# Designed miniproteins, single chains, continued (3): the designs that were tried, part 62

Each design is a single chain, and the fold is of that chain. pLDDT is the mean over its residues in the fold that is shown.

## One batch from the design tools (miniprotein)

Design m10134
Fold by ESMFold2-Fast:
Structure m10134 (fold): chain A 90 residues (1-90)
Amino acid sequence: ENIIKTFKNQLDQLLAYLEKVAPPEEVEKIRELFDKIKEQLTKAKSPEDVEKIANEFKEEIRKIVKDPKLQHYLESFIDSLKEAIKKMLE
């Protein structure tokens, strides 16, 4: 309950940061992706579900984000969130 709320807040803060550093066209696509990921995470029941969601998230980021540094930053953020959520589901 509190964990899902914290995770949603982290995504909202990340989106606010991206609005300052990423092209507007990429930000719009990332916003839609974040909404999809938030919904999928509320339905996750196992560490394996979280792994699948995180991998799909990274694949979509690679399609949207053209800057290699920003792409790496976002993939690292996703991996950190994945590990935190998996540890809470163990």
Scores: mean pLDDT 79

Design m10135
Fold by ESMFold2-Fast:
Structure m10135 (fold): chain A 76 residues (1-76)
Amino acid sequence: KVKEEVEEAKKNMDEILELIEWLKKNADEETLEKWAEEATKLARKLVTEKGVELDEATLLALKYVAEKAKKIKEEK
């Protein structure tokens, strides 16, 4: 399951990066710090609980933040 999520995130890398770039331009510093902390906690859980490699865990954490950014973008 985790391996499939990693492969899906790799295929959608450009979309993930575009959403992160949009977030950096449109979110306040406080929101960016909060989501960075959540992403770090998620990456740590993936490494410690699921045995995911750090680079892949980081990619999944970025996908998580990108999905949050997409929801906020859709509210505008």
Scores: mean pLDDT 78

Design m10136
Fold by ESMFold2-Fast:
Structure m10136 (fold): chain A 77 residues (1-77)
Amino acid sequence: DSGLSEEEKLEKMIEQLSKEHQELVREVLEKEGLEAARDVLKLAILAESGYSLEELKKIAEEEGLDIPDEVIEKLVK
């Protein structure tokens, strides 16, 4: 592949999000680490695809994503 690190691959995906979602995912990456940032990124992509807050919370629970409800709520503000 392109020789990108896992963090650089994550940044490439983040660049496809809205500015507000980009800032949120990067904040999670800095505070919580790569795994948490990837989980938030997945929900951010779904939020931008038209998923509701209720649907995002359900997906997070069903997929076992370790994301606080307060973070999910920021994705739909």
Scores: mean pLDDT 79

Design m10137
Fold by ESMFold2-Fast:
Structure m10137 (fold): chain A 55 residues (1-55)
Amino acid sequence: ADNLVSEIKDQLEDAFNSEFKDKLTAEQQERVLKLLESDDLDSILEAADILMESV
């Protein structure tokens, strides 16, 4: 798809499930999932920030 936001969401969801899920607290996991469910760019960027902070 030509929608960059959708592509970023997909990649963040894949990274979350494969690489970051075990490194996050239950609260962080819930927060990231809720943010990725939105179609708001700010929410997607917040989810990415949480994932980056976990490394």
Scores: mean pLDDT 74

Design m10138
Fold by ESMFold2-Fast:
Structure m10138 (fold): chain A 80 residues (1-80)
Amino acid sequence: MTLKEQLEELKKAIEANDLEKFKEVFSRIIPFLIVDPTMTLEEFLREVLGVKEDESILEKLKEMNASPEIIKFVEDLLKT
C-alpha cells in the first residue's frame, strides 16, 4: 500500500469519527517516520494534513470535524 493511500484512509477515518480505524491507519504510517530520522512526528502530521507552520495540528483536526478522542490521541502522541 502506498503512503498516499494510507493518508487518504487516515482522512476518511477522521471524517467518519472512527478512532479504531484512525489508530489502525496511524500505526501503519508510523514506520515511515522511523525510516526518515530528520522528520519529527509533528512535521509528518503537518505534511499529511496540509497544516502550515503557523497553524496548529490540533486546530486543523477540529476543522476536519475529528472526534475529541482522535484529537486527544494526537495531542498525547505530540507530547512524546
Scores: mean pLDDT 71

Design m10139
Fold by ESMFold2-Fast:
Structure m10139 (fold): chain A 55 residues (1-55)
Amino acid sequence: SPLEKAKEFIEKIVKEAGRKLTKAERNSLSLYVSNLFLVPKEEVDKIIDEIEKKM
């Protein structure tokens, strides 16, 4: 599903960064993923929040 693909993409980016994203990086990632996978930005923002909480 688009939501599952969005989660996998975000997890890969966050893991490769090896640190918490800045507010600007987070916003850019959220917009990019929302447009790429056609997932609402608010849902993408929640996914980023959940992934960062697990780190």
Scores: mean pLDDT 81

Design m10140
Fold by ESMFold2-Fast:
Structure m10140 (fold): chain A 90 residues (1-90)
Amino acid sequence: MKKYSNNILVNEVLKKLGEEDPELAELLEKYGEKIAQFLETGDPSLVSDVPKEFLEKVARALIEKLIEVGAISQEAGDLLLQKILSKLNS
C-alpha cells in the first residue's frame, strides 16, 4: 500500500482501514495524504472536501491504535477524538 504520512502510526492505521474495507481503499487513494497532513498540521482546510464520516472513522481508528499500543489511555483517547471532531465541525 501507499505511504500516506511520515508518522508510522498514521500510516499503519490508514493502511489497515484500506485492507479491512475495500470501499475505503478508494477514499484513501483520493484523500489519505490530505488526512495524514491534517493529522500532522491540524489544518482543517486540507480535509474540507473529505466526507466527515470517513474522517471520523479515521480518527477513531487512530485513537484505537494509540490505546492498543499503550501510547494513551482510553480517557485520553476520548478527549483526543472530541478535539479532532470539534476541529472538523468548527
Scores: mean pLDDT 71

Design m10141
Fold by ESMFold2-Fast:
Parts: sequence; structure tokens; C-alpha cells
Structure m10141 (fold): chain A 92 residues (1-92)
Amino acid sequence: ELEVPVLPDIVGLSKEELLKLMEEARRHLKENLPKMSPLQKKVAEKAIEIIEEALKNAEELSLREIRHAYVLLGSSLGMIEIHLAVQRLAEE
């Protein structure tokens, strides 16, 4: 089974914890990239881009800005999860 990471509740998480979760999500996306369709890869690449931007600018970004990036990441991962579910049903 192809697994897409589900991001946890961010309420009460520190900036360091959020960045660590983003790095973990990036790793999972890259690991699953070869299993994705071209369209799913486009969504995954967008999610990776958001993570890399947040990590690159981590020192200059506020906790609020990191949380915003995390929410955008969650939306991107949700799109991939839906596409993977549809693909599984079609290949059943």
C-alpha cells in the first residue's frame, strides 16, 4: 500500500516541532514519488517546494509564517491522498 503522510494537529507545536514534521513529510513524499502518476508527482513537487522554502527561510520566518506553510502543505498532501485513493479504486 502506498502511504501519504497525514499531518498532526499543530495546536501547541513549537516552530522546531513543525519544521521536523515538514522534513519528515518531505522524506515520505520523495520516497513515494516513483509510485505516483505524473499528475500526482506535480502535486507532490509543489508540496516539496513549500517545505524546502520554509526550511530554507526558517531562521527569518515567524511561528505564524511556519504554521501558514504547514497548512499549505496539508492541503497539498490532501490532494495527493485523494488522487491515490481514486487510483487504487480504478486499479482494483
Scores: mean pLDDT 70

Design m10142
Fold by ESMFold2-Fast:
Structure m10142 (fold): chain A 78 residues (1-78)
Amino acid sequence: SRVAEALRQVGDVAAQLVEQGDYEMAADVLLRAAREFERRGHTEAARGLREVAEKVRKKEWTAEQVREELDRLADSVA
């Protein structure tokens, strides 16, 4: 699925930013992706991305957890 592949790519970018300590940029990337997915009718994927962005903004998740959750979201829409 193109949606699943896009979710994995977003997850990798956000995880790299978390690894670099750029939590605010990581959250912004996730929120921008959520808005785009919502515009395209992928409401469940958008909701998941917003939840991940909240965790990242609070510095509650590691880069590995971000990757794992976006892989899970991607599998749910595959």
Scores: mean pLDDT 87

Design m10143
Fold by ESMFold2-Fast:
Structure m10143 (fold): chain A 78 residues (1-78)
Amino acid sequence: SEAEMERELEEFFEYVDSIKDLELLKKMKEHVRALVEALEARIAAGEELTPEQQLGLELLKRALEHLEEKIKKLEEEE
């Protein structure tokens, strides 16, 4: 399960790296950010996440970081 989630994240990174559509990448980033913010809001409200939910949040944060780096790279292209 954990190994499968890591593999899915790696495949997601490869997919993101293949995208040249800046608007699509920004929409993907907004979607992932909303998921992260929803989980963080639950923690801020005093909810205790399961270990699986905590892992999911960590993977979503890694996906968000990768999207932000890809967007930055494309925006810095001449």
Scores: mean pLDDT 82

Design m10144
Fold by ESMFold2-Fast:
Structure m10144 (fold): chain A 71 residues (1-71)
Amino acid sequence: ATPETRRAMEIAEKLAPKAEETIKEKGPSGRVLQEEFKEIVKALTEAGASPGTAEAAATGMMSEIVNKYLS
């Protein structure tokens, strides 16, 4: 992975606990999932990730959180 991709993944991993807490509190509705996805993408792009890298990292993290919630 590029240094940019690695950094984006590290930032996403640090944001995961807060996103997971919000999803557990408000429920995994499409609106809540979309809002959390946008917040993660925003944080990653503000940290210097490209839009594509930010979306990929956010998608992976959201998938992991949803799987944890459903398990």
Scores: mean pLDDT 77

Design m10145
Fold by ESMFold2-Fast:
Structure m10145 (fold): chain A 70 residues (1-70)
Amino acid sequence: MLEEVREELIRFAKELVEKYPDDLQKIADEVRRRVDELAEKYGLTPAQRRRLRLIAIEEASKLFIEKKKK
């Protein structure tokens, strides 16, 4: 369950980077909203939600930077 949620968030982050290639703030905001939505849906603890948010934002930022390099 937690691993499935993590994979869904990473896929979502990749889609956001393609949709908003010049707006990291928009990507971060959308990721936060998605994490909160999934945390509510799957009954995640505050600690699990915080960790997933961190992982998803980190992955989105990495993808954003890589896209900007080329």
Scores: mean pLDDT 77

Design m10146
Fold by ESMFold2-Fast:
Structure m10146 (fold): chain A 99 residues (1-99)
Amino acid sequence: AEEALEAGEKAEEAGKEALKEKTPEAAEKAAEAAREAAKAAIRSANKEGAPYATAAGMSGAGAEFSAKLAKETGSKKFAEDAARSALAAGEAARKAAEA
């Protein structure tokens, strides 16, 4: 639970920074934090937290996909999409930890 909470907070922080910077580099960092938050949530989720852990996994995958597209295309829109997905993954991971 504590690991998922801390990882979720880090993913939200990285997502907020990626929204400010709108760079592929910031998006990649946010996606990495989102992936770690999703992994922590999935590993620690109880029965009530399982839907939130699933949401964290889906949002983390979305962040990775958008960050990859931002890197390949240089698109600020894909960097923003990665940042928003990372924020969603972090929030879901925190809710999984609190369930």
Scores: mean pLDDT 85

Design m10147
Fold by ESMFold2-Fast:
Structure m10147 (fold): chain A 73 residues (1-73)
Amino acid sequence: MFKEAAENLRTLAEALGLDLSRPVTEYATPELLADLVTPRGAPEEVREKIREIIERYGSELSIEEIIEMLENY
């Protein structure tokens, strides 16, 4: 599930032309990002955990670093 969220975040960033070296929170809120990247059919706990990761790290780490964090969760 978290690996699929990482793939969704990369796909979203590429589709929107986002700079992967910049913080993801420059582009959207943690709540909106969690909604967009959480895989369909995932439990609410997975979405909440993704939101927590983005809220905690999304302003300090690059989009690429958040993708790597989700891949290794």
Scores: mean pLDDT 83

Design m10148
Fold by ESMFold2-Fast:
Structure m10148 (fold): chain A 100 residues (1-100)
Amino acid sequence: STTEELLALARELERLLEEAKRAVEQGDYERAKELLHKALAILDEILAKSTDGRVQRLALEVQSLLGEAKEAIEQGDYERAKELLERAIELVEEMIELLE
C-alpha cells in the first residue's frame, strides 16, 4: 500500500539522517553532504506520494531543516548542523508514528 511505501521511505530517511549526524560528529563533512542529498531525494518521494496534510507539513519542515543543515556545513558551523539534524530526526520520528 501507499502507507507501507511511505513508512519504508520515512524509516530510510531516519537512517540517512542518523548517519549524516554521525558523519558530522566524525568530521566527515563530504559524506554528511552526500547523505543529506540522498535524504532530500527521499523527501521528494514522500511529498510526491503523500496526500496527508500532516505528513506533507512534516516533510516540508524536514526539507527546510536539511537545506539549513547543508548551508551550516558549507559555512563550517558544525554545531548548528548537528542541532538542525537532531530536530529533523525528531520530525521524521513524528512522521513514522503518524504512518504506523
Scores: mean pLDDT 91

Design m10149
Fold by ESMFold2-Fast:
Structure m10149 (fold): chain A 108 residues (1-108)
Amino acid sequence: SASDEAALAIAKAGVLEIGRLILEKTEDVAKGIGELLNAIGVVIDADLEPDVVAAVLRLIDFILELALSTDDPEVKELAIKTLREVLKVTTNPEVLAAVERALKVLES
């Protein structure tokens, strides 16, 4: 319905901004990755339109950069878990390829 489409658009915009704020301002990096896991799940499950795919690709890049910049093995493990969860729910070939590339970097 039109109401559902409006709700999805608002949720998408909110998820993208929350994800960015978590990455920029997280005092607890592990919690930040956990919140991003939930946010990515909502975006992927709700809408696979091209602009949503582009947003998901940006979030995957942010997760990879965060994991590479951290000295905390728990943060790296949570990043890997997040990417594995994205891999389970996405059917988009661009998102699949991006997650597979990120996992190869983090698991090497």
Scores: mean pLDDT 64

Design m10150
Fold by ESMFold2-Fast:
Structure m10150 (fold): chain A 95 residues (1-95)
Amino acid sequence: MVEELEKRARELREKATEAALQGNYEEAARLLEESVELRSEALRLQGKEKSAEALREIGKEAVEALRQGNISLAASLDTAAEIEAIGLELDEELA
């Protein structure tokens, strides 16, 4: 169910932030990657494949930055991924 996927994605995002603050970047990156995949799947289940693809691609860059310990870049890229996905969702709703 879409709502369950979005809830799990949010919980994983919160855990990723906690892990990053503890300096556990590998665990933080893993949790963020799971969060991105769940959010992407939720978008696909809603028929928003284009938004799902954009979220995964930019989210993948955020995961890589976080794995390297670059928290600031990871946060910026993760925010950019959400903004891009929302923008594409609006474009798809208007199509």
Scores: mean pLDDT 81

Design m10151
Fold by ESMFold2-Fast:
Structure m10151 (fold): chain A 79 residues (1-79)
Amino acid sequence: SEVQKEIEGMIAQLRRLLAWLREHRDQISPELLAEILEKAIAEARKFWEEYGSEMTAEQRAEFEALLAELEAELAEARA
């Protein structure tokens, strides 16, 4: 379905963002890193609210894990 394509697209986008941030962590200021992460987390939370009920159990688990990783990266950037 189109909804499943959007869900998989968001999961893939979050994976790519985390990989990119980790690759460039030493090249990004903590302030800019925090801004990128705060925006990504806000968008992910909004997506979860809108499409969470349409996710499979496996998709939900992966989405929650990715969100937790983004939040951990934000906490580290603010430390």
Scores: mean pLDDT 87

Design m10152
Fold by ESMFold2-Fast:
Structure m10152 (fold): chain A 95 residues (1-95)
Amino acid sequence: MSEEEFDREVAGTLLIITISIAINDAKRGNYEAAAEGAEVAIRHVERFKDLFSEEDYQAILEALEKAREAAKAGNFDESVKYLQEAADIIERAVA
């Protein structure tokens, strides 16, 4: 594995773990923790921007922003949906 491939795998794993925690918080009705988790995921995606195509990067950010706003509104089902959408794009992009 190249250093670039290793960094991509580590970044992908950190993002998926962060989003999975946020999904669990949303399912538990902890909207503040779910919103914070989405914000942390956005920060990590911005840090690892070079690992994504522009299309995937924009799609991930849009999904995470929608998840954050849904969580803040107490719409946990929509927050989980958008968090899962972001996770699916990330898994595809780092595969």
Scores: mean pLDDT 82

Design m10153
Fold by ESMFold2-Fast:
Structure m10153 (fold): chain A 72 residues (1-72)
Amino acid sequence: MSEEERRQFEEALELAGRRLQAAFDENGSISKEEGAEIVGEAFREAGLELSPEEAAELALREQHRRAQEEAA
């Protein structure tokens, strides 16, 4: 994977993470479908395409990571 592709991926993850957090803060919860849509849209804006299943899995992993860091 090129350095440019890696940077795009990191940028997309950061954007997705911010949007997931904003949605959680506003609604108190995020469904699996909502999380997948948010991640998918962020990656699309960065010029990357994810399958719906990949987007859902990334959303769950990011939510789990944030919950763990918040507990620390």
Scores: mean pLDDT 75

Design m10154
Fold by ESMFold2-Fast:
Structure m10154 (fold): chain A 87 residues (1-87)
Amino acid sequence: SAYEAAYAAALAAGEASAEDLDAALQAAWDDMHSRLSGDAFKEAFKGFLEGLAEGLRTSPKLKALYSEEEIQGIEEAAKYYLSTDPS
């Protein structure tokens, strides 16, 4: 899946930096946007961010590659897509 591909790309980028993680997120966005549109794209990207944030926090190996601040940034981005403002 695009989620798994982006996750693997983040690992393959080597010693993780904020720039490497941002590049992997951008690659996932571009891949999903090229294949999906509208609500399907929003749902897929939201799910990707949720899974990525959870995986980075849950995996001791991945957590060692990313700073707590970088992981928190992803969690905040995921919360933004999960948040529903009352209309």
Scores: mean pLDDT 60

Design m10155
Fold by ESMFold2-Fast:
Structure m10155 (fold): chain A 99 residues (1-99)
Amino acid sequence: SLAAEVARVREEVRRRLAEHGIPESELTPQQRALLLAMERIRRHAREEWLAYLRELEEKYGDIFAELSEEEKLELAREVLRRMAELAGLPPELRETLLA
């Protein structure tokens, strides 16, 4: 549901802030809104990438069978970086919050 998705996005943002030692109370409303938007973009891009990867596995299974799970993960990370770049997000935010 949409409500569950919004809740997950908020929890993930709080978790990432905690990992970087940033208290949620020190953020402005504008900064909080931006972080929520970035997490939503990251999740949306991942879902689209996973669907595309499944399509490629179905069409070119023999090629994908040669890739390790680590290589598949690295490929997914590179695609996410490129999608964030195409979305116009600064490199600093991409490396910190969307990697």
Scores: mean pLDDT 63

Design m10156
Fold by ESMFold2-Fast:
Structure m10156 (fold): chain A 95 residues (1-95)
Amino acid sequence: EEEKKKKAIELLEEAARLAREGAKLSTNPEARELLEKAARAAELGIEALKKGNYTEAYVYADAAAKLAEAAAKLSTNPEARELAAEAARLAREAA
């Protein structure tokens, strides 16, 4: 379904953007690393979607959501926490 693929790509692109933004604001090194990993997982999910590998895309979107959720719990900066939580929500919606 081309429309669902486009929406999932948009959600993962936004999740990756927010995760990178959160990483820049994060004062906790572990939260920063998790957000960088979440952004990478979202990007791999986009690549999988473009190749038509929906199973692989689901695995990467789920990984991005879990990594961003973990980062939100560790984030001490409120703005970084909010960005991490939103990245997790968008990646979860894409899965």
Scores: mean pLDDT 86

Design m10157
Fold by ESMFold2-Fast:
Structure m10157 (fold): chain A 74 residues (1-74)
Amino acid sequence: VEEAEKLYKKGLELAKREKYQEAAEYLTKAIKLYEEAGVKNPDAYFELGRTYQKLGKYEEAAKYIQEAERLRKE
């Protein structure tokens, strides 16, 4: 879980610097590690969705935002 947290924070840092492609890569890696650990982080899904919106990838953005909403409902 600590490695997933580290990657998540790196993704947030890159998004703040408007390095959205790199941010998406780190957030995707963080989500994979969270899933492998059986831990749900809806904020990581939401942030990845927001990052895809900044990249103009609206279909991908919608998928991750919907998943974040479902995870928060649980």
Scores: mean pLDDT 83

Design m10158
Fold by ESMFold2-Fast:
Structure m10158 (fold): chain A 98 residues (1-98)
Amino acid sequence: FGRAGQEVLTARVMELEAKARESAAGGDHSMATELLFESLRLAEEGLAMATQSGSKGGIDKARRAATAVRQTALELDAPEEVIERAQAVIDAAEKALT
């Protein structure tokens, strides 16, 4: 899993976040939450792969992706579970970068 894979995951996370905002704006909070969980799952996978390969750049990208998911979750008043899981990814990435 290289730079191309990280770029694809980053683009997918951004796409899912945009769709989550659109769903929430349309009143579909259930779909918005599901899309945020999917974005978070991709960030978690990205972190796991980057940590296994020792890719500091990949770990930082996963941290940034989780930070964006957390911010979007706060803006959309998503369930606390989304915010907590995003924070866990951020904390794990920061620890891995030390």
Scores: mean pLDDT 81

Design m10159
Fold by ESMFold2-Fast:
Structure m10159 (fold): chain A 82 residues (1-82)
Amino acid sequence: ALELMIQAVEKERERLLATQRSEEDQKRIQALDAFRQALQAALAGDIDRAVDLARQAGELWGLSQEEIDELVAGLEALARDA
């Protein structure tokens, strides 16, 4: 599951790089890069780093605190199942 999510994030990041038009696109690319790193850290068992990177990704994407907390909880659940 985590490996497929990493591939999906990388594909979307490449798409945004090819179609980059604005400051918002730059922030989205940064958010996707941070989220990819969070997924890689989770796959490696570094949950503390994964959580920190996921929060950073959510902030860059413009998520609310509640949405960031849900993202972190989902990542922790996926890491336990991996």
Scores: mean pLDDT 78

Design m10160
Fold by ESMFold2-Fast:
Order: C-alpha cells, then structure tokens, then sequence
Structure m10160 (fold): chain A 110 residues (1-110)
C-alpha cells in the first residue's frame, strides 16, 4: 500500500539522520568511509523496497510513490553536500554514492 511506502521512507529518513549525525561526530576517516557505505546501502535498499511495494499499487499511487522516492533522493543529496564540506578528501566517494543513488532512482522512475 502507499501507506507502507510512506512508513518505509519515514523509517529510512530517521536512520539516515542518525547515520549522518554519527559521520559528523567521527574523527577517523576509515570509519567515516564505512558509515558512508552503510548510508548508501540503506538508500539503495529502500529504493528496491519501494519498487517492490509499488508493483501492487494503482497507477496514481505509483506516481505518488515515485514522488516520495524523489524527495528522499533530494534529502540524501543535501546530506552528502554537507559531508563534502566537512570531508573534502572524500569528494570522489561522495560523488560515486550520489551517482549510484541517482542511477537507481532513474531506474525506479521508469
């Protein structure tokens, strides 16, 4: 149901905020990388779950689910930009994560 998609996104946003806060508090670059990989995996898994849940939705609710996925991607992008300011040496990794998330979203929107 669309409500399940909304609940999933709310849960993912909460987990993303927690991971982002952990990264902001980290001083070890290797640990920051591991947390960034965890954040990327969470977003990609959430898009896979949105795609699966969307299979049983009406065309109108599928459109709403795609809209919610787009808002989630925008939220992630803002967090990645903030982290880039704190960790400029991680720009290549952050750019790769942003690319993977955008590519996954584009597949979901088809």
Amino acid sequence: SLEEVEELIDETEEKLHELWAQIKAETDLARVRALLEEMAALVLETFDQIEELSKSLSEEDKKKARGLATILEASVTVRLLDLRLQWPELAPLLDEIAREITEKLQKLLK
Scores: mean pLDDT 87

Design m10161
Fold by ESMFold2-Fast:
Formats: sequence, C-alpha cells, structure tokens
Structure m10161 (fold): chain A 98 residues (1-98)
Amino acid sequence: SAVAELVAFLQSLGLSRERAEAIAARIAALDPSSVSGLLQILREGYEKHKAELDALGLSGLERLVFLLRRAVGFSQREIGRIVGLSPATVSRILRRIE
C-alpha cells in the first residue's frame, strides 16, 4: 500500500518504525488520496536536497521537517500536526536547518 511505502521511506530517513507509522497514519487521516503524491514529492525532494541534508548531519525527524517545508511547502503548523510536535518546536528545528 502507499501507506506502507511511506513508512518505509520515513524509516530510510532515520525515523523509528513506531514514529514512521504514527506520521504515515496522520498523513493518511488528513488526505488518504494524496498519500502517493506526497510520497513522490518527498522522494524527489530527498534526491534534490541529499547533499545539503548529509552535510547538515540531521536526524531522521529533522530531515523530514526539512522536506515537508522545502519540498512540499507545508506551514510550521501543518508540519507540527503531521510530525506530532508543537509549532514552536518545528520553528526551532527550521531555524537551525534554514
């Protein structure tokens, strides 16, 4: 399923299985029909930004926050809802990596 592929992609970024499953479930709950499209944007964004992400020494969660912001274009509040963090925590992560 597209959700299972999204979980596998999130784990490839460095997220634990439990966190990847929780995030994928939140994405599917927001718009189940967009899961495949979002996964494609995330994969393409990762390839485009791979050198920058590797150079920054980011955690899996920070890599995901970066991709949701720069590749997908989500707001800090949208990212917070997806990753299960407060908007203030997302803002702090983005300030560190942007």
Scores: mean pLDDT 84

Design m10162
Fold by ESMFold2-Fast:
Structure m10162 (fold): chain A 95 residues (1-95)
Amino acid sequence: SMKEEELEKRQLAEFILFLRVHENFDTDQIIDALAKLKYGRSQIDEAEREKLKKRINELEDTRLAPLARQQAEILSKHNPELAEKYRKLAEELEG
């Protein structure tokens, strides 16, 4: 269903957001992390790497900015430095 697809996209977007903000991962490092989760290894063929890259880019364009803004609001009072990292990422994704 559309609701099930939205939940899957949200979970993947939250994981990508975590890797970007907390681990400072670039796209290639995120692909390796997702490959390890899905296949138990980072060594996958180029066609599978391109599919993961496309999915990451789609989620960054459509999902990450609202999630980053939400995390910034949650963290704003108790961890303002981390909140600012989430805010900056949201602005970059929206701009």
Scores: mean pLDDT 83

Design m10163
Fold by ESMFold2-Fast:
Structure m10163 (fold): chain A 100 residues (1-100)
Amino acid sequence: SKREELKKLMREAVILIASATLLILNAKKYIELEDYEKAKKALEEAEKELEEAEEKLEEVIKLAKEIGDEEALAQAELMRKVVEEMRKEVEELRKEVEEK
């Protein structure tokens, strides 16, 4: 059903966001240690996971609108904003690493 697909996509997006959060934290730690190669790899993986999360959240938003699930719509829109901010942070950290 559309409701079960929405729940699945939401769970997958949450896992990707959590994973990307840890990758960003690891990248920041590697930058502090001046391990720019590991920082760059962590940021590249974080960007990939955030891009995948964004695609899943766009599908959740579409499904939530189709079935009239206002709670799921609000949650997905909030999570999309979090992903946008995380992607911006990844871009800033990547610029910092590329200057080294």
Scores: mean pLDDT 90

Design m10164
Fold by ESMFold2-Fast:
Structure m10164 (fold): chain A 92 residues (1-92)
Amino acid sequence: GMMEKEEEELIERIDQLVDEANQLFKKAEEYIKQGDYEKAKEYLLEAEIQLGMLRIVRGVAKIAKLEKAAKYGDEKIKELEEKLKELRKKLA
């Protein structure tokens, strides 16, 4: 039905945001290995922006009662938050 299509579209958007955040984390890790902490921090900030957009998409799914998309968003938010925390520890 129409709700299933909307849910698939939100899950696809979640996947896009997760992929973008993971690419930014990979770049941050490369700069950490090079000792370029300033550049690493820039990529982590961009990843945090992607995470913020993911939280908005998850919020939309919750309001629309698209339970599968909302749950998937919650799981991906937790994964990205933990990765961000791990990488930030390496900059301390």
Scores: mean pLDDT 89

Design m10165
Fold by ESMFold2-Fast:
Order: structure tokens, then C-alpha cells, then sequence
Structure m10165 (fold): chain A 55 residues (1-55)
């Protein structure tokens, strides 16, 4: 599933840099995922939560 693979890769990239990013940058990253992959609000919130938790 191309869409799911794209979302997973984008999430992984955010997780790898979570400790170096501000909350605003993380929020911008998740908004980009939403726009590029048509991710649902639920998917975006889950990614944001995981990245913020990693930080």
C-alpha cells in the first residue's frame, strides 16, 4: 500500500529527528503528511503524539 508506506516513512523521519525539533516544527511536519498523503485527522494526531512522546 503506497499511501501507508509513504506515511510510515514520513513518520519515521520525524521520529528520528524528534529530539532536535520544536513542537511547532513537529506540527508542521504532521501537516505536511496530511496534505501529501491525505492522512486522516486521527492518523495525523497519532503521528504527532508518537513524535512528541519520543521527544
Amino acid sequence: DERKSGIELAKEALLERAELMSEKVIEEGTERIKKEFNASEEEVEEIKKEVLEKK
Scores: mean pLDDT 77

Design m10166
Fold by ESMFold2-Fast:
Structure m10166 (fold): chain A 74 residues (1-74)
Amino acid sequence: MPSLGEFVDALMAASEAEVLARFRELAEEHRRRGLISEEQLDALLAQAATFSRAELVTYAALLYAELRKSEEEA
């Protein structure tokens, strides 16, 4: 996995659509790992559609950090 800083730098260089796509990928990975339910995934994706680009980058970074912690616990 890239570092959190490298991940954020990549998102800052990306378009809003690319940041949204990456947020979706991270949320779907949380569901795949059993960290959230299908209903929680749907709610997260619905909320993401209302976010600004800066909010998407922030929340994508938080999801990425949580996945890294989950791998350390597994």
Scores: mean pLDDT 79

Design m10167
Fold by ESMFold2-Fast:
Structure m10167 (fold): chain A 60 residues (1-60)
Amino acid sequence: MKEIKEKIEKDRKEAEAAGKERAVLTFNLMLRRIDRGEEITEEQYEQAKKAADNADKILE
C-alpha cells in the first residue's frame, strides 16, 4: 500500500503541474480511499490513471 500511495502522490503532483484536472481529481479520490483504509491495487491505479489521462487529452 505505501508504495502505491507514494506513486499516486507523485503522479498527482505531476498532473497538477501539467494542468490535468481529471487526473488530479482521480488521484485525490484514490488517496482519500487509501486514507479510509481501502486497498488500491496497482492494476486499479493504472486503469484509473489511463482513463483520467485520456479524458484530460480530450478536454485540452
Scores: mean pLDDT 74

